# Designed miniproteins, single chains, continued (4), part 16

Each design is a single chain, and the fold is of that chain. pLDDT is the mean over its residues in the fold that is shown.

## One batch from the design tools (miniprotein)

Design m12565
Fold by ESMFold2-Fast:
Parts: sequence; structure tokens; C-alpha cells
Structure m12565 (fold): chain A 63 residues (1-63)
Amino acid sequence: MFREFGNELLERTTDEEIKKGVEEGVRAAEELLARGASLSYAVAVFVGYVLRGLGDSLDKELV
């Protein structure tokens, strides 16, 4: 699930910070699911990593 969404996002962006966030988010979310964490918690962690990557990308552009 997360790997499919992550791959789709990676194909739609060339930004390195966003790519890093997506890759780390997919890995973290899948690891949590493998350990029996709830889907909602895994989604929250995935989104958090993606938003961090987006924030880093935007901060680089604005400053």
C-alpha cells in the first residue's frame, strides 16, 4: 500500500527533499505495519515524513 503510493509520488517529483521524505515515510510506515501498528498510526507517520520533505524543499526555495 504505502510503497505503491510512494512510488507514484516519486515518479511525479524531481525534488530531492520531497523524494527523501517519501522514501523514508514509506519505509517507516511499512516497518510499523510489519510490527503490528495500526493503519491510522502508519498513515500519520507516512504523512509526517512527506510533509517534512516538502517543508525542507520549500524552505530551500524561500531562503
Scores: mean pLDDT 76

Design m12566
Fold by ESMFold2-Fast:
Order: structure tokens, then sequence, then C-alpha cells
Structure m12566 (fold): chain A 79 residues (1-79)
């Protein structure tokens, strides 16, 4: 069964891609940051999730939310 954190991860990941389709890169970055936080919480490492979320938000502001999402996964994988 999916945990609430896993469900929030998938919901925010989907929302981020929806913002991308609309050309809202900052909105996509915010949604992907929430996804990274929930993914890290599902793995029991909220501090890594906060670091990943900050990086994802920064890439979103730079118009690179997909690059931010990839970096967020890398940070969570290394923690």
Amino acid sequence: MATPEERAFYQNLGLGYEYLRRGDYEGAGRAFAEAMLNWARSLGNEEAGRQAAEVVLEYGKQGKPLQGLAEGFRINAEA
C-alpha cells in the first residue's frame, strides 16, 4: 500500500509536469520541491529532502525545473 508521503510525491510530481505544460517553470519547481520533500520523508531522511527541495526551487527560478528535479533525486540518492 502507498504511504501518504508516496502519494504526495506522485501527486506533486504530476502537478509539476502540468505546470511545465503551461510554461510555468517556477510553479513546476515548487511542485517538484514538494515531491522531493515527500520522497525523502518516505525514505526517513527529511534533512536530505530539504536540501533537495532548495536546489529544485533554485533551478525552477532559473527556468530549468527538470534539471532541478534530476539534481533533487541525486541528492536524495546520496543521502
Scores: mean pLDDT 83

Design m12567
Fold by ESMFold2-Fast:
Order: C-alpha cells, then structure tokens, then sequence
Structure m12567 (fold): chain A 57 residues (1-57)
C-alpha cells in the first residue's frame, strides 16, 4: 500500500474507534464485550499501520 493509503486507513480506524466510544458515552451505556473486543482489534490494526507508515517514510 502507498503511504497515503496507510494514512487514510489509520484515519478510518480512528473514526470507528471514536464513534463506538462517543455513542456509548452519549447513550450512557457501558461498552459491551463485543464493543470492547472491536476496540482492541482497532488499536492492534492501528499500531500495525503506524509502524508500516513509519517504514514507508
């Protein structure tokens, strides 16, 4: 993937992360186990992409 593609994917993952958290806060709900697992997956993917982006510089 190009550097721009990696950066775009990182932004999209970050947006999904914030949407999940913001929705739970707005609805005054605790995160479900599935939502927590999804957040962990988004963090792991984000870290992989950040390392890839650094290598592409």
Amino acid sequence: MSKEEVAKELMDLGAEYFAIVATAVAEKKALSPEEQARLDELIARSLELQKKLQALS
Scores: mean pLDDT 79

Design m12568
Fold by ESMFold2-Fast:
Structure m12568 (fold): chain A 60 residues (1-60)
Amino acid sequence: VLTFSAADASAVLETLADFPEARVLGVDSQTVRIEVPAEHLEDFLAALRAKGVTPLAIEA
């Protein structure tokens, strides 16, 4: 499970279009929480890093 700043929500949600196995767990005023399968985690993080987006937390 990944937690991102709500300021990055649009970039995160756009990136999810390329990762059909990822799921949005919740969006609030401060954070976006995404579940990404371990096999796609590195590719998802690399795509977001290219957009200047870094997760606030990574949970196993």
Scores: mean pLDDT 77

Design m12569
Fold by ESMFold2-Fast:
Structure m12569 (fold): chain A 85 residues (1-85)
Amino acid sequence: MHTIVFDLSKAKKVGEQILIPGVDTDTGKKFQAGTSSLEEFIEDLKKLRPFNLVDVETGDIYLVIPKEVEVKGDKIIVTGELIKL
């Protein structure tokens, strides 16, 4: 199980996508999630829907299977399984 913290205050719009930075608190590894809508992204996380992350350093894609999600202000804390694709 891994815990990833997303910082919505650091989200950036790039073309038609919004890129949201995340940090794995266990490893310090930096990720980003892509979405077309912040509202949809938050709603899907609250429903514990699987989603993809990109490693910022390597470009490797990971599948996240969320088990718990907590929203604290502009932070979203996701605990789940992380699978390298």
Scores: mean pLDDT 86

Design m12570
Fold by ESMFold2-Fast:
Order: sequence, then structure tokens, then C-alpha cells
Structure m12570 (fold): chain A 69 residues (1-69)
Amino acid sequence: MNEVLLKVLEKSLRELGLSDEEIEEIIKAIQEGNLEKAKELLTKALRKLGKSDEEIERFINAIETILKE
């Protein structure tokens, strides 16, 4: 798992307006290797913030990259 990419993702999610609790839950799912849970939590949080499907897809791709390594 790439700690640098996780730190960048955490910072980006915080800047987007996710709560610390939402960020922690997403990061935990990524660390557990549960890609489906991480994608579901991220999609739900970003949709609540009014993000477009394209923006959500970009973040999902970032998570998949982190988990692949």
C-alpha cells in the first residue's frame, strides 16, 4: 500500500469537505483491501457534496490505483 498516495487522497477528501469520520472510514476500507466498500463510501460522500459522476470516477480510479499496489 502506498502511504504517500493515501496521504494525498486524505488531504484531497478533506479539502472537498468530507468529515474526518467519513475520511477515516474510507481510508480504513482501502487499508483492509475492501475496494467495493471504499468505492461505495466515497461515491455516497461525494454525491452528498454535489460532485459530478466524472469527478467521482476520478477519485475511484485513484483508490483502485492505491489498492492495486
Scores: mean pLDDT 78

Design m12571
Fold by ESMFold2-Fast:
Structure m12571 (fold): chain A 68 residues (1-68)
Amino acid sequence: SLEELKKELLKKIGEIIKIIGDIFELEQKLKTASPEEREKIEKEIKELKEKLEKLKKELDELDEKIKK
């Protein structure tokens, strides 16, 4: 149903917002990080960006279903 698709859409939007916030916090930490900490933080940012891209794709697929 449209209502179920809308709930799923809102849930994924919430997950996207959280990940963007997490990336922002990690990017702030990078500014003062040691070389060892920097490598770890950069890896975490990369993993979060990959998760964000996957969620964006899922969001686009849901938007397509709502429009049909």
Scores: mean pLDDT 83

Design m12572
Fold by ESMFold2-Fast:
Structure m12572 (fold): chain A 70 residues (1-70)
Amino acid sequence: MIEEIKVEGAKKTPEEEIKKATGLKVGDEYSEDAIELAEASIKTLGKFEEVEVTYDEETKTLTIKVKEKE
């Protein structure tokens, strides 16, 4: 179960927009498929050069790292 969702690297894009694009929220179950779909969904926003979604099972934290396009 995801206990925390963190967004890193978002400067001009609201973190809430990125979180909504993932379709994931606190309390959801973790799966590799969910991570891949979340990454793809964020990439389809067309605002980022790099998108990485990772999950730490020890802390139950989902981390979304983005690099915005210049």
Scores: mean pLDDT 80

Design m12573
Fold by ESMFold2-Fast:
Structure m12573 (fold): chain A 115 residues (1-115)
Amino acid sequence: VQLSDEQAELLTLVFEAFLELAGLEKVDSEAIKEAAKKDAEGFFYRFEEVLEDLKVSEKTLKAFEKLKEAVLNNSSLEEVKKAVRDFIQALIEDFGKELSEELKEKLREKGIELE
């Protein structure tokens, strides 16, 4: 599956939000975007393995599965954005942390508003 630039940018923001919430080292945004564009299925496969290793809730895993399905099945941009919101909100609940204002603003610019 070849991702649109918008889908790749959304996945980049999702992964950056995940790294921040999990307390993991920052990865270059361009490298994340290139990885997602080059191999979207492999990107999701590796991401899921990390989520399972961190023992995130079933709610978070279900939200991740919906995001993966929306992207890989070429769903509407609105459905992808909804799945991104739901997944990031679930991550926030699991890790008990707030996102930085920088990431919140980047998400808002893409039409994603967090609660």
Scores: mean pLDDT 85

Design m12574
Fold by ESMFold2-Fast:
Structure m12574 (fold): chain A 71 residues (1-71)
Amino acid sequence: MEEIRKRKEELIREAREVKEEAEKLGDEVGVKLAEEAIELLESSENPSEEELIEAEILIALARMSVAVTKI
């Protein structure tokens, strides 16, 4: 499915960006959440809608962790 593949690639990109930011800040929680999102997305060639939503939640939590750490 082309739309699923595009969402997967976009989410992996976002997770990698958040992971790099978390690493620079020393946010171990943000790093782990971003890594879990990447592993989830990479574990399946065709992630289900449920798996894509789970990855989005993990990325959002990682972003929140980074935002709190910046304060």
Scores: mean pLDDT 82

Design m12575
Fold by ESMFold2-Fast:
Structure m12575 (fold): chain A 55 residues (1-55)
Amino acid sequence: MEKIEELSKEFLEKVRQARAEAEAAGLTDDQILRRLNEISLEAVEKIKKVKEELK
């Protein structure tokens, strides 16, 4: 269960940092959304793998 909390914290930090970096780089809203979607998909995949390993 500790791994899921760690992944949640990592996800929030990555979202915050990616948004700040994208805004500083002058990326479009579409590019920012694409990046955030990639981070979300990666987080879901990691959580899925952790749950499968715990079975």
Scores: mean pLDDT 76

Design m12576
Fold by ESMFold2-Fast:
Structure m12576 (fold): chain A 55 residues (1-55)
Amino acid sequence: TAEARAAARQAARDELIAGAKKVMDDPSLTEEQKRQKIVELAEEYRARLAAIDAA
């Protein structure tokens, strides 16, 4: 349903935001490592949106 799809997109967005915050707040990571991990999170987010739209 449209509601289920919207909920799935919101969950993916919330997960991206939480993941990015965790990465940025991690004192053990360098700026370069934070950048790389954020890129990975963004790629994962895009893949999840594509999967939701394909369902």
Scores: mean pLDDT 84

Design m12577
Fold by ESMFold2-Fast:
Structure m12577 (fold): chain A 68 residues (1-68)
Amino acid sequence: DELKKKIEKAEKEVEKLEKVIEYARNNELPPEELLKEFGNMGPREILERYKKAKEELERAKKELEEKK
C-alpha cells in the first residue's frame, strides 16, 4: 500500500525532527544519530523541513481517508 508507506515515512521524519526541536528548545545536545542527519542544518532549515514533513503526512492521511 503506497499510502501506508508514505505515511510511515512521513511519521518517522516528523518524529526525528520533533526530537531535534525538543533538544534545541531544552538547550541540550541531541544524540549522535540526529546530529549526523541534522547537525549541518540551521534552525530555519530544520523548521522548514518539519513543516514540509507535517504537510506531507497530513496530505497522505487525507488521501487515505478519501479512499475509504
Scores: mean pLDDT 77

Design m12578
Fold by ESMFold2-Fast:
Structure m12578 (fold): chain A 72 residues (1-72)
Amino acid sequence: MKVSKEELENEVLKSLALMYLALARLFLEQGKLEEAKESLKKAREIAEKLSEEDQKEILEGIEELEKKIEEA
């Protein structure tokens, strides 16, 4: 079993995007709206580099958190 460099890069980028989503949730819970928005911006930038399937999953998470920020 061999993991290609491209597959490894996608896995790393997906993990980074998920970490930024988790940070955005934590910042939102703390009332740090600007930091939450910055984390979502970073997640979006990373999502552009992901496979279509992974990009869709990350963008759905971003949309959910953006709605919560708008309501805050």
Scores: mean pLDDT 80

Design m12579
Fold by ESMFold2-Fast:
Structure m12579 (fold): chain A 59 residues (1-59)
Amino acid sequence: SAEQKARLRELVARFGIPLEALLLSLEELPEDVQKKLAVIAAELGMSVEETLELGRTLV
């Protein structure tokens, strides 16, 4: 949804994650970014995989 996309953009900016990182597979991401994405996913009520899928629509 548009609201989930807007919230994801806000959260990745707050955690200092570049949007381009959301195009990578989980195993390609640095461990610190993976941990930050887990926190973001929890705040959105989504899995990390769902959060990355949503993120790909933003890039």
Scores: mean pLDDT 77

Design m12580
Fold by ESMFold2-Fast:
Order: structure tokens, then C-alpha cells, then sequence
Structure m12580 (fold): chain A 88 residues (1-88)
């Protein structure tokens, strides 16, 4: 169960990160806001890659920690997008 839950969470984060990156290309953001959001997405992808490696090694505790970190980074990226849109 724990392994399946972590696998699902990794997949959800990967899809969300890819979607945000695609959307970011079409958003009317300042270069500064775009750079900050892109950096958060890149960090989230890095954490997901670390989670995947930990999961492959059977280290479910470490995998869960990295997924938690990736999810927090994506939530921060979404918050910055919302804040940037609100400045219009």
C-alpha cells in the first residue's frame, strides 16, 4: 500500500510539473516572476527524481520525504502564479 501511494504521488507531481511548465510559456508574466516559478518547478522535478530513486531502492521513508518536498515546491509555484495574476 505505502509503495503504491508513493508511486501515485510521484506520477501526479510529474504530470503537474509538466503541465505548469507548459502553461508558464503562455502566461503574461514578468521575466522575474517567470524565473522564480520556473526555478520552483525545476526543484520539484529534481525532488521527484530523488524520490523515484529512493523508491527503486526500497527506501519508502526517503521517497515519501522527497515527494512531500516536491509537492510543497509545486504549491509554492502555483501560489506565485496566482499572486502574479492578481497584480494585473
Amino acid sequence: MKKFEIELRIGVVEVAAATLRAVLKHLPLSPEDRKKIEELIDKAIEKVNQARKALENGDYETAQKYVDEAEKLLKEAIKLIDEAESRR
Scores: mean pLDDT 83

Design m12581
Fold by ESMFold2-Fast:
Structure m12581 (fold): chain A 71 residues (1-71)
Amino acid sequence: MEPSIEEIIAALEKVARELVEKDGLSLERARALVLTMLDRELAESNWSEEEKAEIRAAVERALAAFEAQLA
């Protein structure tokens, strides 16, 4: 089943954290990879274009907050 926006945000924040902390990627590279993964998942999903735009914006906002916390 399609995950909630909150579940998508939590999963992508976890991936970004693991990319930085476990794999040693820069914050900028981790962000780019996570957004690429999100775009791919959204393209394969049955979400409406409106819902996809809302999820994308929410994830970008969450990643910006995560990057600010690590700075």
Scores: mean pLDDT 76

Design m12582
Fold by ESMFold2-Fast:
Structure m12582 (fold): chain A 76 residues (1-76)
Amino acid sequence: LEARAEEARRAFEEDIEALEKLIPEDNEEGKKLLEELRKAAEEAVKAIEAGDEAAAKEAMAKAVEAAKKLYEELEK
């Protein structure tokens, strides 16, 4: 489970870094959505570490939703 949590953390870190590069310094909404994504990703990793499949699925869904909102914001 710890190895799976590290894999998930690494994947989230890569995705978050890529998205951060796309956010202009003055895009406050984009920065807020990126922070929401970071929090959801951290919750997912913690749930995976705890072996809570239901919590991990819920946190992953929240991370996906935050990422979708961020992509929509970056298109503006």
Scores: mean pLDDT 76

Design m12583
Fold by ESMFold2-Fast:
Structure m12583 (fold): chain A 91 residues (1-91)
Amino acid sequence: SSEELLERFKELLENEIYKLLKEAKELIKKGKLEEAKKKLEEVEKMLEYAEKEVLPALYKHLTPEQQEEIEKLFEEAKKEYEELKKKLEEA
């Protein structure tokens, strides 16, 4: 169902993307900048894949309200990625 697709996408964001962002954040704190960069590169690839392949496919099966919810969650994840990327560049 569309509800199951929405929940699956939320689980992907929480268990994979946010987990990697959290790991990158801790690596930056420890001064392990090369390791942090690799984690952020993995996040970037996941975000690119989601934007180009996953979201267009999902939007065919979702209501406008569900599309708005996913878009908001995705933009929040992108924002957190961009903030960590800036911290890495400033380190």
Scores: mean pLDDT 84

Design m12584
Fold by ESMFold2-Fast:
Structure m12584 (fold): chain A 83 residues (1-83)
Amino acid sequence: GGSVEVKESEVDGVKVYTITSKIVDPKTGEVYTSVSQLLEKPDGRLVLVYEDGSEEEVDPSKKESIIVGLALRALGDLLDKVL
């Protein structure tokens, strides 16, 4: 199966949303994991941090939709690895 966890933390006034997606290969039992972070700055700006360290500023009014979209995309990418 697959799972998604969204963890909220705060560092120096910056809220950090960590989106962790996991897929288990039913044939081997291997676990594939993807992690993305969304940073909410004290000035209200949202920044998406990819696993390669690249950053993208995103629309703060769409925070919830962005989190859901990240989780769904990560699950899709992980499923492609086990197929």
Scores: mean pLDDT 77

Design m12585
Fold by ESMFold2-Fast:
Order: structure tokens, then C-alpha cells, then sequence
Structure m12585 (fold): chain A 63 residues (1-63)
């Protein structure tokens, strides 16, 4: 539903911000990666879980 779409957009935005911050502020990048990983671990929706965990991995790869 609309709620899942909004959550997916929030995850994508957080991953993009974390990747951007990885070069400028690695500590902030690491925090965002940790937030995305915890989100993914707690998420029951499979699509959102995979999206959040992928986002965390992308931010970590940029660090």
C-alpha cells in the first residue's frame, strides 16, 4: 500500500544520504548503515527487508 511505498522511499533516501556522507563524514555514514541494517533485521515485509539490507551494504561499500 501507500505506507509501504513511503517506507521504501525513506529507505532509498537514507541509503543515498549514507553513501554521500561516506566520503565527507564516515562516522555519519556508518551510523546510517547501522540504522538501515537494524531496519532490515526488524522488518517483516520481504521487499522492504531486502531493500534496507541492500542499502546498508551499499553505504558500507562506500566507506
Amino acid sequence: GDELAKKAEAVRRKALEGTRLAEEDPEAGRRLAEELRRWGEAEEDKGLKELALKGAAEVEAAL
Scores: mean pLDDT 82

Design m12586
Fold by ESMFold2-Fast:
Structure m12586 (fold): chain A 60 residues (1-60)
Amino acid sequence: MSVEEARAAAYAGLSPRTRAVYDELRADPEASQAEVAERLGVSPATVSRWIAEAAAAFGA
């Protein structure tokens, strides 16, 4: 299994909100949490929480 296949499987298990954060970071890896939050219309604290959820899914 490739790294891409492993990431695709983890991504498929994420909620739509967590996928949105992942997609933003993948498209712009240098974006700050504040910039992602502004793009998604949420607080930076919410983005931080969703990033933690994504990290748990990919790291588990």
Scores: mean pLDDT 70

Design m12587
Fold by ESMFold2-Fast:
Structure m12587 (fold): chain A 120 residues (1-120)
Amino acid sequence: MITLTESGGGTFAEGGSVTLTSKISGPFNRILQVGWERQRPGQPPQFVASIDMFTGETSYAPEVAGRATISYDKEKKTVYLNLSGLRVSDTAVYYDFAVALENGKAVTYYGEGVQVTVVA
């Protein structure tokens, strides 16, 4: 079983930065992709960023492109999302996710989520 342990949430100043971390437990070599989704108050979940675990190819939502960087450390089995130039509108619960290949199908695992609050 794959489990995700997210950290790095909290309260941050507008214009600052946050680094979220996703520590992965279980068969790391079966994970295809890791990323983040977020859910703002009163809005549907939104894709934020992802990284391909074999190629290192990254993908970013247009709203965070140029402000977000996703990277991974294979030795630590940890993926990092840095988000800079924080806006009050970045306030959301951030959910780490992992896509793994299981029985010939892609299965998505989600972490419990961490609150990021941005104050003016």
Scores: mean pLDDT 86

Design m12588
Fold by ESMFold2-Fast:
Structure m12588 (fold): chain A 89 residues (1-89)
Amino acid sequence: DLSKKQAELGLQSLREALENATRPEDRFTLAELILLSEVRELLEQGRSPEEILAWADRRLDELLARGLLTPAQAEALRARLEAFIAKAK
């Protein structure tokens, strides 16, 4: 599937950009793009909202542990992801 392969390549590029980002606002924007893209893919695969939210919580905890997001940024992203998942149901 070419569309799926393109999405995976795009996600890989965003993840690499996040690893190299030095500005907090750039990390926030990149993390949002990565997480929203990953959530869209999980929704397309037919995974439950509960499973996707649990996955998102683990991803945000990982980014916090690595110092790539502030606690306030992680809270904001969690709220955005939850709202996006709720609208997609």
Scores: mean pLDDT 80

Design m12589
Fold by ESMFold2-Fast:
Parts: C-alpha cells; sequence; structure tokens
Structure m12589 (fold): chain A 60 residues (1-60)
C-alpha cells in the first residue's frame, strides 16, 4: 500500500488534478482537502508517480 500527499496552488487545481487522476485509474482512493490531494493505492510508488506525472501533464 502506497500513500502520496500532493499540495497544489489552490483548491481548483487540486480538484482538477484529482478528477484527471481518477479518470486515469478509478481504483485509486483519492481524498481532496483544500489544496491537498491524498492518494492511497496498492500500486508501487513508481507506478503511482507515473500516473501523477501523466495527470499533471494533462493539466498543462
Amino acid sequence: MTTLVLTFKNEEEAQKFAEILKELDPSLEIKVEGNKVTITSELSIEELIGLVLRAIGELL
């Protein structure tokens, strides 16, 4: 089990990121609290980072 916490500039960016990430992998447990996104998954840290980078790329 892997848990990753990401902090964004504002709530809007956090929400958009969470939506993209959930679209990429619906099995991810995603919690949004203000500008923070907490991701819990059974994926390895390497796989989770890959999904995070892909989601960030889609925000740009």
Scores: mean pLDDT 82

Design m12590
Fold by ESMFold2-Fast:
Structure m12590 (fold): chain A 80 residues (1-80)
Amino acid sequence: MEEELQKRIEEAEKKYGINLVELFKEMDKDGDGTITYEELEEYLREKGRPYDRSILNLFKSFDKNGDGKITREELLEKLK
């Protein structure tokens, strides 16, 4: 399961030409180490990226509590 998540992260990074950790840092406007699905969608829209459910599904896989929030620690844990 963790290998699958890491592969999906790498695929998203390659597709968008970004590093997910750097992307998270840029979207985390408050610096609290948390990002919501809504913030991710707005960020991608503002960057002129087409909406893609695959990136939301990827982030949803980190959100075990289903509260619509992803922490920086959860991303770093999957990238180890």
Scores: mean pLDDT 63

Design m12592
Fold by ESMFold2-Fast:
Structure m12592 (fold): chain A 97 residues (1-97)
Amino acid sequence: SEEIEKLRKEAEENRKLLDEYNKKANELEKEAEEALKKAKELEEKAKKSSPEESEKLKKEAEELRKKARELIMESASYSVLAIGYASLAVANRNLAK
């Protein structure tokens, strides 16, 4: 009974971590999508701008694309952590059989 209570508590903690990491991954992915959208808007403005303004807008767009790549990589890292906790939940279910 004490061992079953410990397994239940660990399963609940692992479930919370799984949910938190999935939420964080989704939030970072949305931030990356917003950064990419803004980069595209700046690239479109650059096409209609003077050479000097176009160069400035292109640099701002490239910085946003770089930020989006970093956010996507961070999101992927949280997704890997979530998979790890999902695997622990399967192992705990097998031990509880």
Scores: mean pLDDT 85

Design m12593
Fold by ESMFold2-Fast:
Structure m12593 (fold): chain A 76 residues (1-76)
Amino acid sequence: HMPPVTPEQEAEARRVASEVAGELKDKLTPEQVDRIAAAAERLYRQLLASGTPVDEAREIARKAAKALANQILDEQ
């Protein structure tokens, strides 16, 4: 069972999603940006639930989002 996330962790997950969206908005469509940001948010929550430190979870989620963006751009 995954422990419930705190309101602070939910706010931080949304902040990670916003940072990712801000970095990608000039390179990808709004739909692609939204999907990648949502994936980064979900990954961040999963990492926190698994005991990953906040700073590491945020960095991993951001790197994963950039990898997804690069894959989309490379396939275009």
Scores: mean pLDDT 75

Design m12594
Fold by ESMFold2-Fast:
Structure m12594 (fold): chain A 70 residues (1-70)
Amino acid sequence: SLEDEINSLSFEEIKKKIRELAKKYLNDSSVSSIDEKLEEIEELYKVDPEKALKELRHEYLLLEKTIEEH
């Protein structure tokens, strides 16, 4: 399942996949918004890596579902 795939990925692998998908499927405005969100999650990772990883996995899942539905 998509959830099982996401749970097997590292923090850096998930960030890379989010950036690649955003660049491929979204407009420049949406890409900028995602980059800002990823920067916030990267800062959170320095303080609370478990919470940052949960937020990153959630953002990846939402992005994948949004792309697949449209």
Scores: mean pLDDT 81

Design m12595
Fold by ESMFold2-Fast:
Structure m12595 (fold): chain A 86 residues (1-86)
Amino acid sequence: SRRRELEIEILKSMALMALSVLLQDPSTPEEVKELVREAARRIEAGDYEGALELLDEAIELAKDDPESVRMLEVAKKQVEEARRLA
């Protein structure tokens, strides 16, 4: 379905946008940024399972920063929905 394909692309774009906020923030630790960059590559490639694993690892590393955790959780939710529709 064209509508389903469009919904997946919107969810991917929303996830990538949330991750870009973390990548542009100079206060985000480099270890978290490295996981976020790899997760973004997996999202673009349609590897949602691989992306979710990396996002969970990033959440654990960022757990002392509630704003970073919130952005990662937003991205994770979008990726989970994209996986459900794919």
Scores: mean pLDDT 88

Design m12597
Fold by ESMFold2-Fast:
Structure m12597 (fold): chain A 62 residues (1-62)
Amino acid sequence: SEKGAAAGAAAGARARALIAELEAQGIRPLSAEVEITDDKARVVITTEDGEHTVTATAEEAA
């Protein structure tokens, strides 16, 4: 949906910021997966230390 796409964009921006912070700490991200449900998005970032999750809604993309 259009709202799902907007939520995905917002979650992606948050995930990029988190990845940059993790890399600054010497933690390497191995993968990132985006899951979109209705007007919400979740990005699961897998690292050598485990998983980090960021979420966003379509409203947060505006």
Scores: mean pLDDT 79

Design m12598
Fold by ESMFold2-Fast:
Structure m12598 (fold): chain A 96 residues (1-96)
Amino acid sequence: MAEVNRGLADIYLGLGDIFEKQGKYEEAARVYKKAAELYEQSGDFENAGIAYEKMADAFEKAGKTEEARKWYQKAADLYRKSGNVEKAKEMEKKAK
């Protein structure tokens, strides 16, 4: 269950990085969201946090600042669940 979701999440994360590199920020955000949800379902809170962070960064680059703040806060919550306190604090600052 978790293994298949993690593998699929890795594929979506990579696809999001490709869209980001192409300047397709809304498409990147959508694909990063799929990766994040799959990582959460697998209990991989560290990679879920990374995927939500990338989603939030993509929303900022798309000019969607309010949406970006919401997803930075979500990333912070996932980083705290994973024990990554430094990344959680970084995301909380970006969510302001």
Scores: mean pLDDT 87

Design m12599
Fold by ESMFold2-Fast:
Structure m12599 (fold): chain A 66 residues (1-66)
Amino acid sequence: MSKEELGMNIAGLLMERYGASVEVAQKVVELVLETDDKEKIAREISKLTGISVETARKIIEEADEL
């Protein structure tokens, strides 16, 4: 899976399950392209969306399996 595909899958799950905006989705895709650090990605998703870091980690795990 490419970094872009992973970022798009994470963004899609956030939009579908948590009502994340297109702007937040775009920021998540950019973040995934900048770093392979899944913990950093989870932390920033938490800041952008208000969900817990634990929930963000689960979304990343699910997106990586798509």
Scores: mean pLDDT 82

Design m12600
Fold by ESMFold2-Fast:
Structure m12600 (fold): chain A 70 residues (1-70)
Amino acid sequence: TLELLQKASEAAEAGNYEEALEHARKAAEVSTDPVLRAGALRGVAEALRKLGKDEEAAEYAAKADELLAA
C-alpha cells in the first residue's frame, strides 16, 4: 500500500536501510497495481544497494522494469 511505501521512504531517509527493505518488500507483496508494485520493487533494490547487496539490488530493479514492460 501507499502507507508501506511512505514508511520505506522515511526509514531510508533516516538511514535505516534494513527497515526500509522490510517495508518495501511488504509493499511489493500486497500491491496489486503494477505501477505501485514496480515502485516497491525499486525501493527493495535501492535498500539492498545501500546495504552493499548490489547483485540482489540489480535483480529487483530488473524485475521492476519487466513488470512495467509486460
Scores: mean pLDDT 80

Design m12601
Fold by ESMFold2-Fast:
Structure m12601 (fold): chain A 61 residues (1-61)
Amino acid sequence: KLEELLREEMEASARLVGAAVHRVTAEREGDEEEAAKYDELVRELQEEVDRLAKEIEELLA
Protein backbone atom coordinates (compact mmCIF):
# COMPACT_ATOMS: atom_id res chain seq x y z
CA LYS A 1 0.00 0.00 0.00
CA LEU A 2 1.24 3.50 -0.83
CA GLU A 3 0.71 4.80 2.71
CA GLU A 4 2.80 1.98 4.20
CA LEU A 5 5.63 2.52 1.69
CA LEU A 6 5.66 6.26 2.43
CA ARG A 7 5.83 5.56 6.17
CA GLU A 8 8.68 3.08 5.66
CA GLU A 9 10.59 5.60 3.52
CA MET A 10 10.17 8.30 6.16
CA GLU A 11 11.39 5.93 8.89
CA ALA A 12 14.36 4.77 6.80
CA SER A 13 15.26 8.41 6.00
CA ALA A 14 15.14 9.31 9.71
CA ARG A 15 17.37 6.33 10.55
CA LEU A 16 19.77 7.36 7.76
CA VAL A 17 20.11 10.87 9.23
CA GLY A 18 20.68 9.42 12.71
CA ALA A 19 23.33 6.99 11.46
CA ALA A 20 25.09 9.79 9.55
CA VAL A 21 25.22 11.95 12.70
CA HIS A 22 26.68 9.03 14.69
CA ARG A 23 29.27 8.39 11.96
CA VAL A 24 30.43 12.04 12.00
CA THR A 25 30.56 12.06 15.82
CA ALA A 26 32.61 8.84 15.94
CA GLU A 27 34.99 10.20 13.27
CA ARG A 28 35.51 13.41 15.26
CA GLU A 29 36.19 11.39 18.43
CA GLY A 30 38.71 9.19 16.59
CA ASP A 31 36.69 6.00 17.06
CA GLU A 32 37.54 4.36 13.73
CA GLU A 33 35.64 1.12 14.48
CA GLU A 34 32.44 2.97 15.39
CA ALA A 35 32.81 5.30 12.40
CA ALA A 36 33.26 2.32 10.03
CA LYS A 37 30.21 0.58 11.52
CA TYR A 38 27.97 3.62 10.99
CA ASP A 39 29.45 4.27 7.53
CA GLU A 40 28.31 0.78 6.51
CA LEU A 41 24.89 1.35 8.09
CA VAL A 42 24.55 4.66 6.19
CA ARG A 43 25.23 2.85 2.90
CA GLU A 44 22.69 0.12 3.70
CA LEU A 45 20.01 2.65 4.72
CA GLN A 46 20.64 4.74 1.59
CA GLU A 47 20.07 1.65 -0.54
CA GLU A 48 16.84 0.94 1.36
CA VAL A 49 15.61 4.53 0.86
CA ASP A 50 16.43 4.34 -2.87
CA ARG A 51 14.56 1.03 -3.21
CA LEU A 52 11.48 2.35 -1.40
CA ALA A 53 11.49 5.53 -3.51
CA LYS A 54 11.54 3.41 -6.68
CA GLU A 55 8.66 1.25 -5.43
CA ILE A 56 6.62 4.36 -4.61
CA GLU A 57 7.32 5.80 -8.07
CA GLU A 58 6.25 2.54 -9.74
CA LEU A 59 3.06 2.41 -7.67
CA LEU A 60 2.20 6.01 -8.66
CA ALA A 61 2.71 5.27 -12.37
Scores: mean pLDDT 82

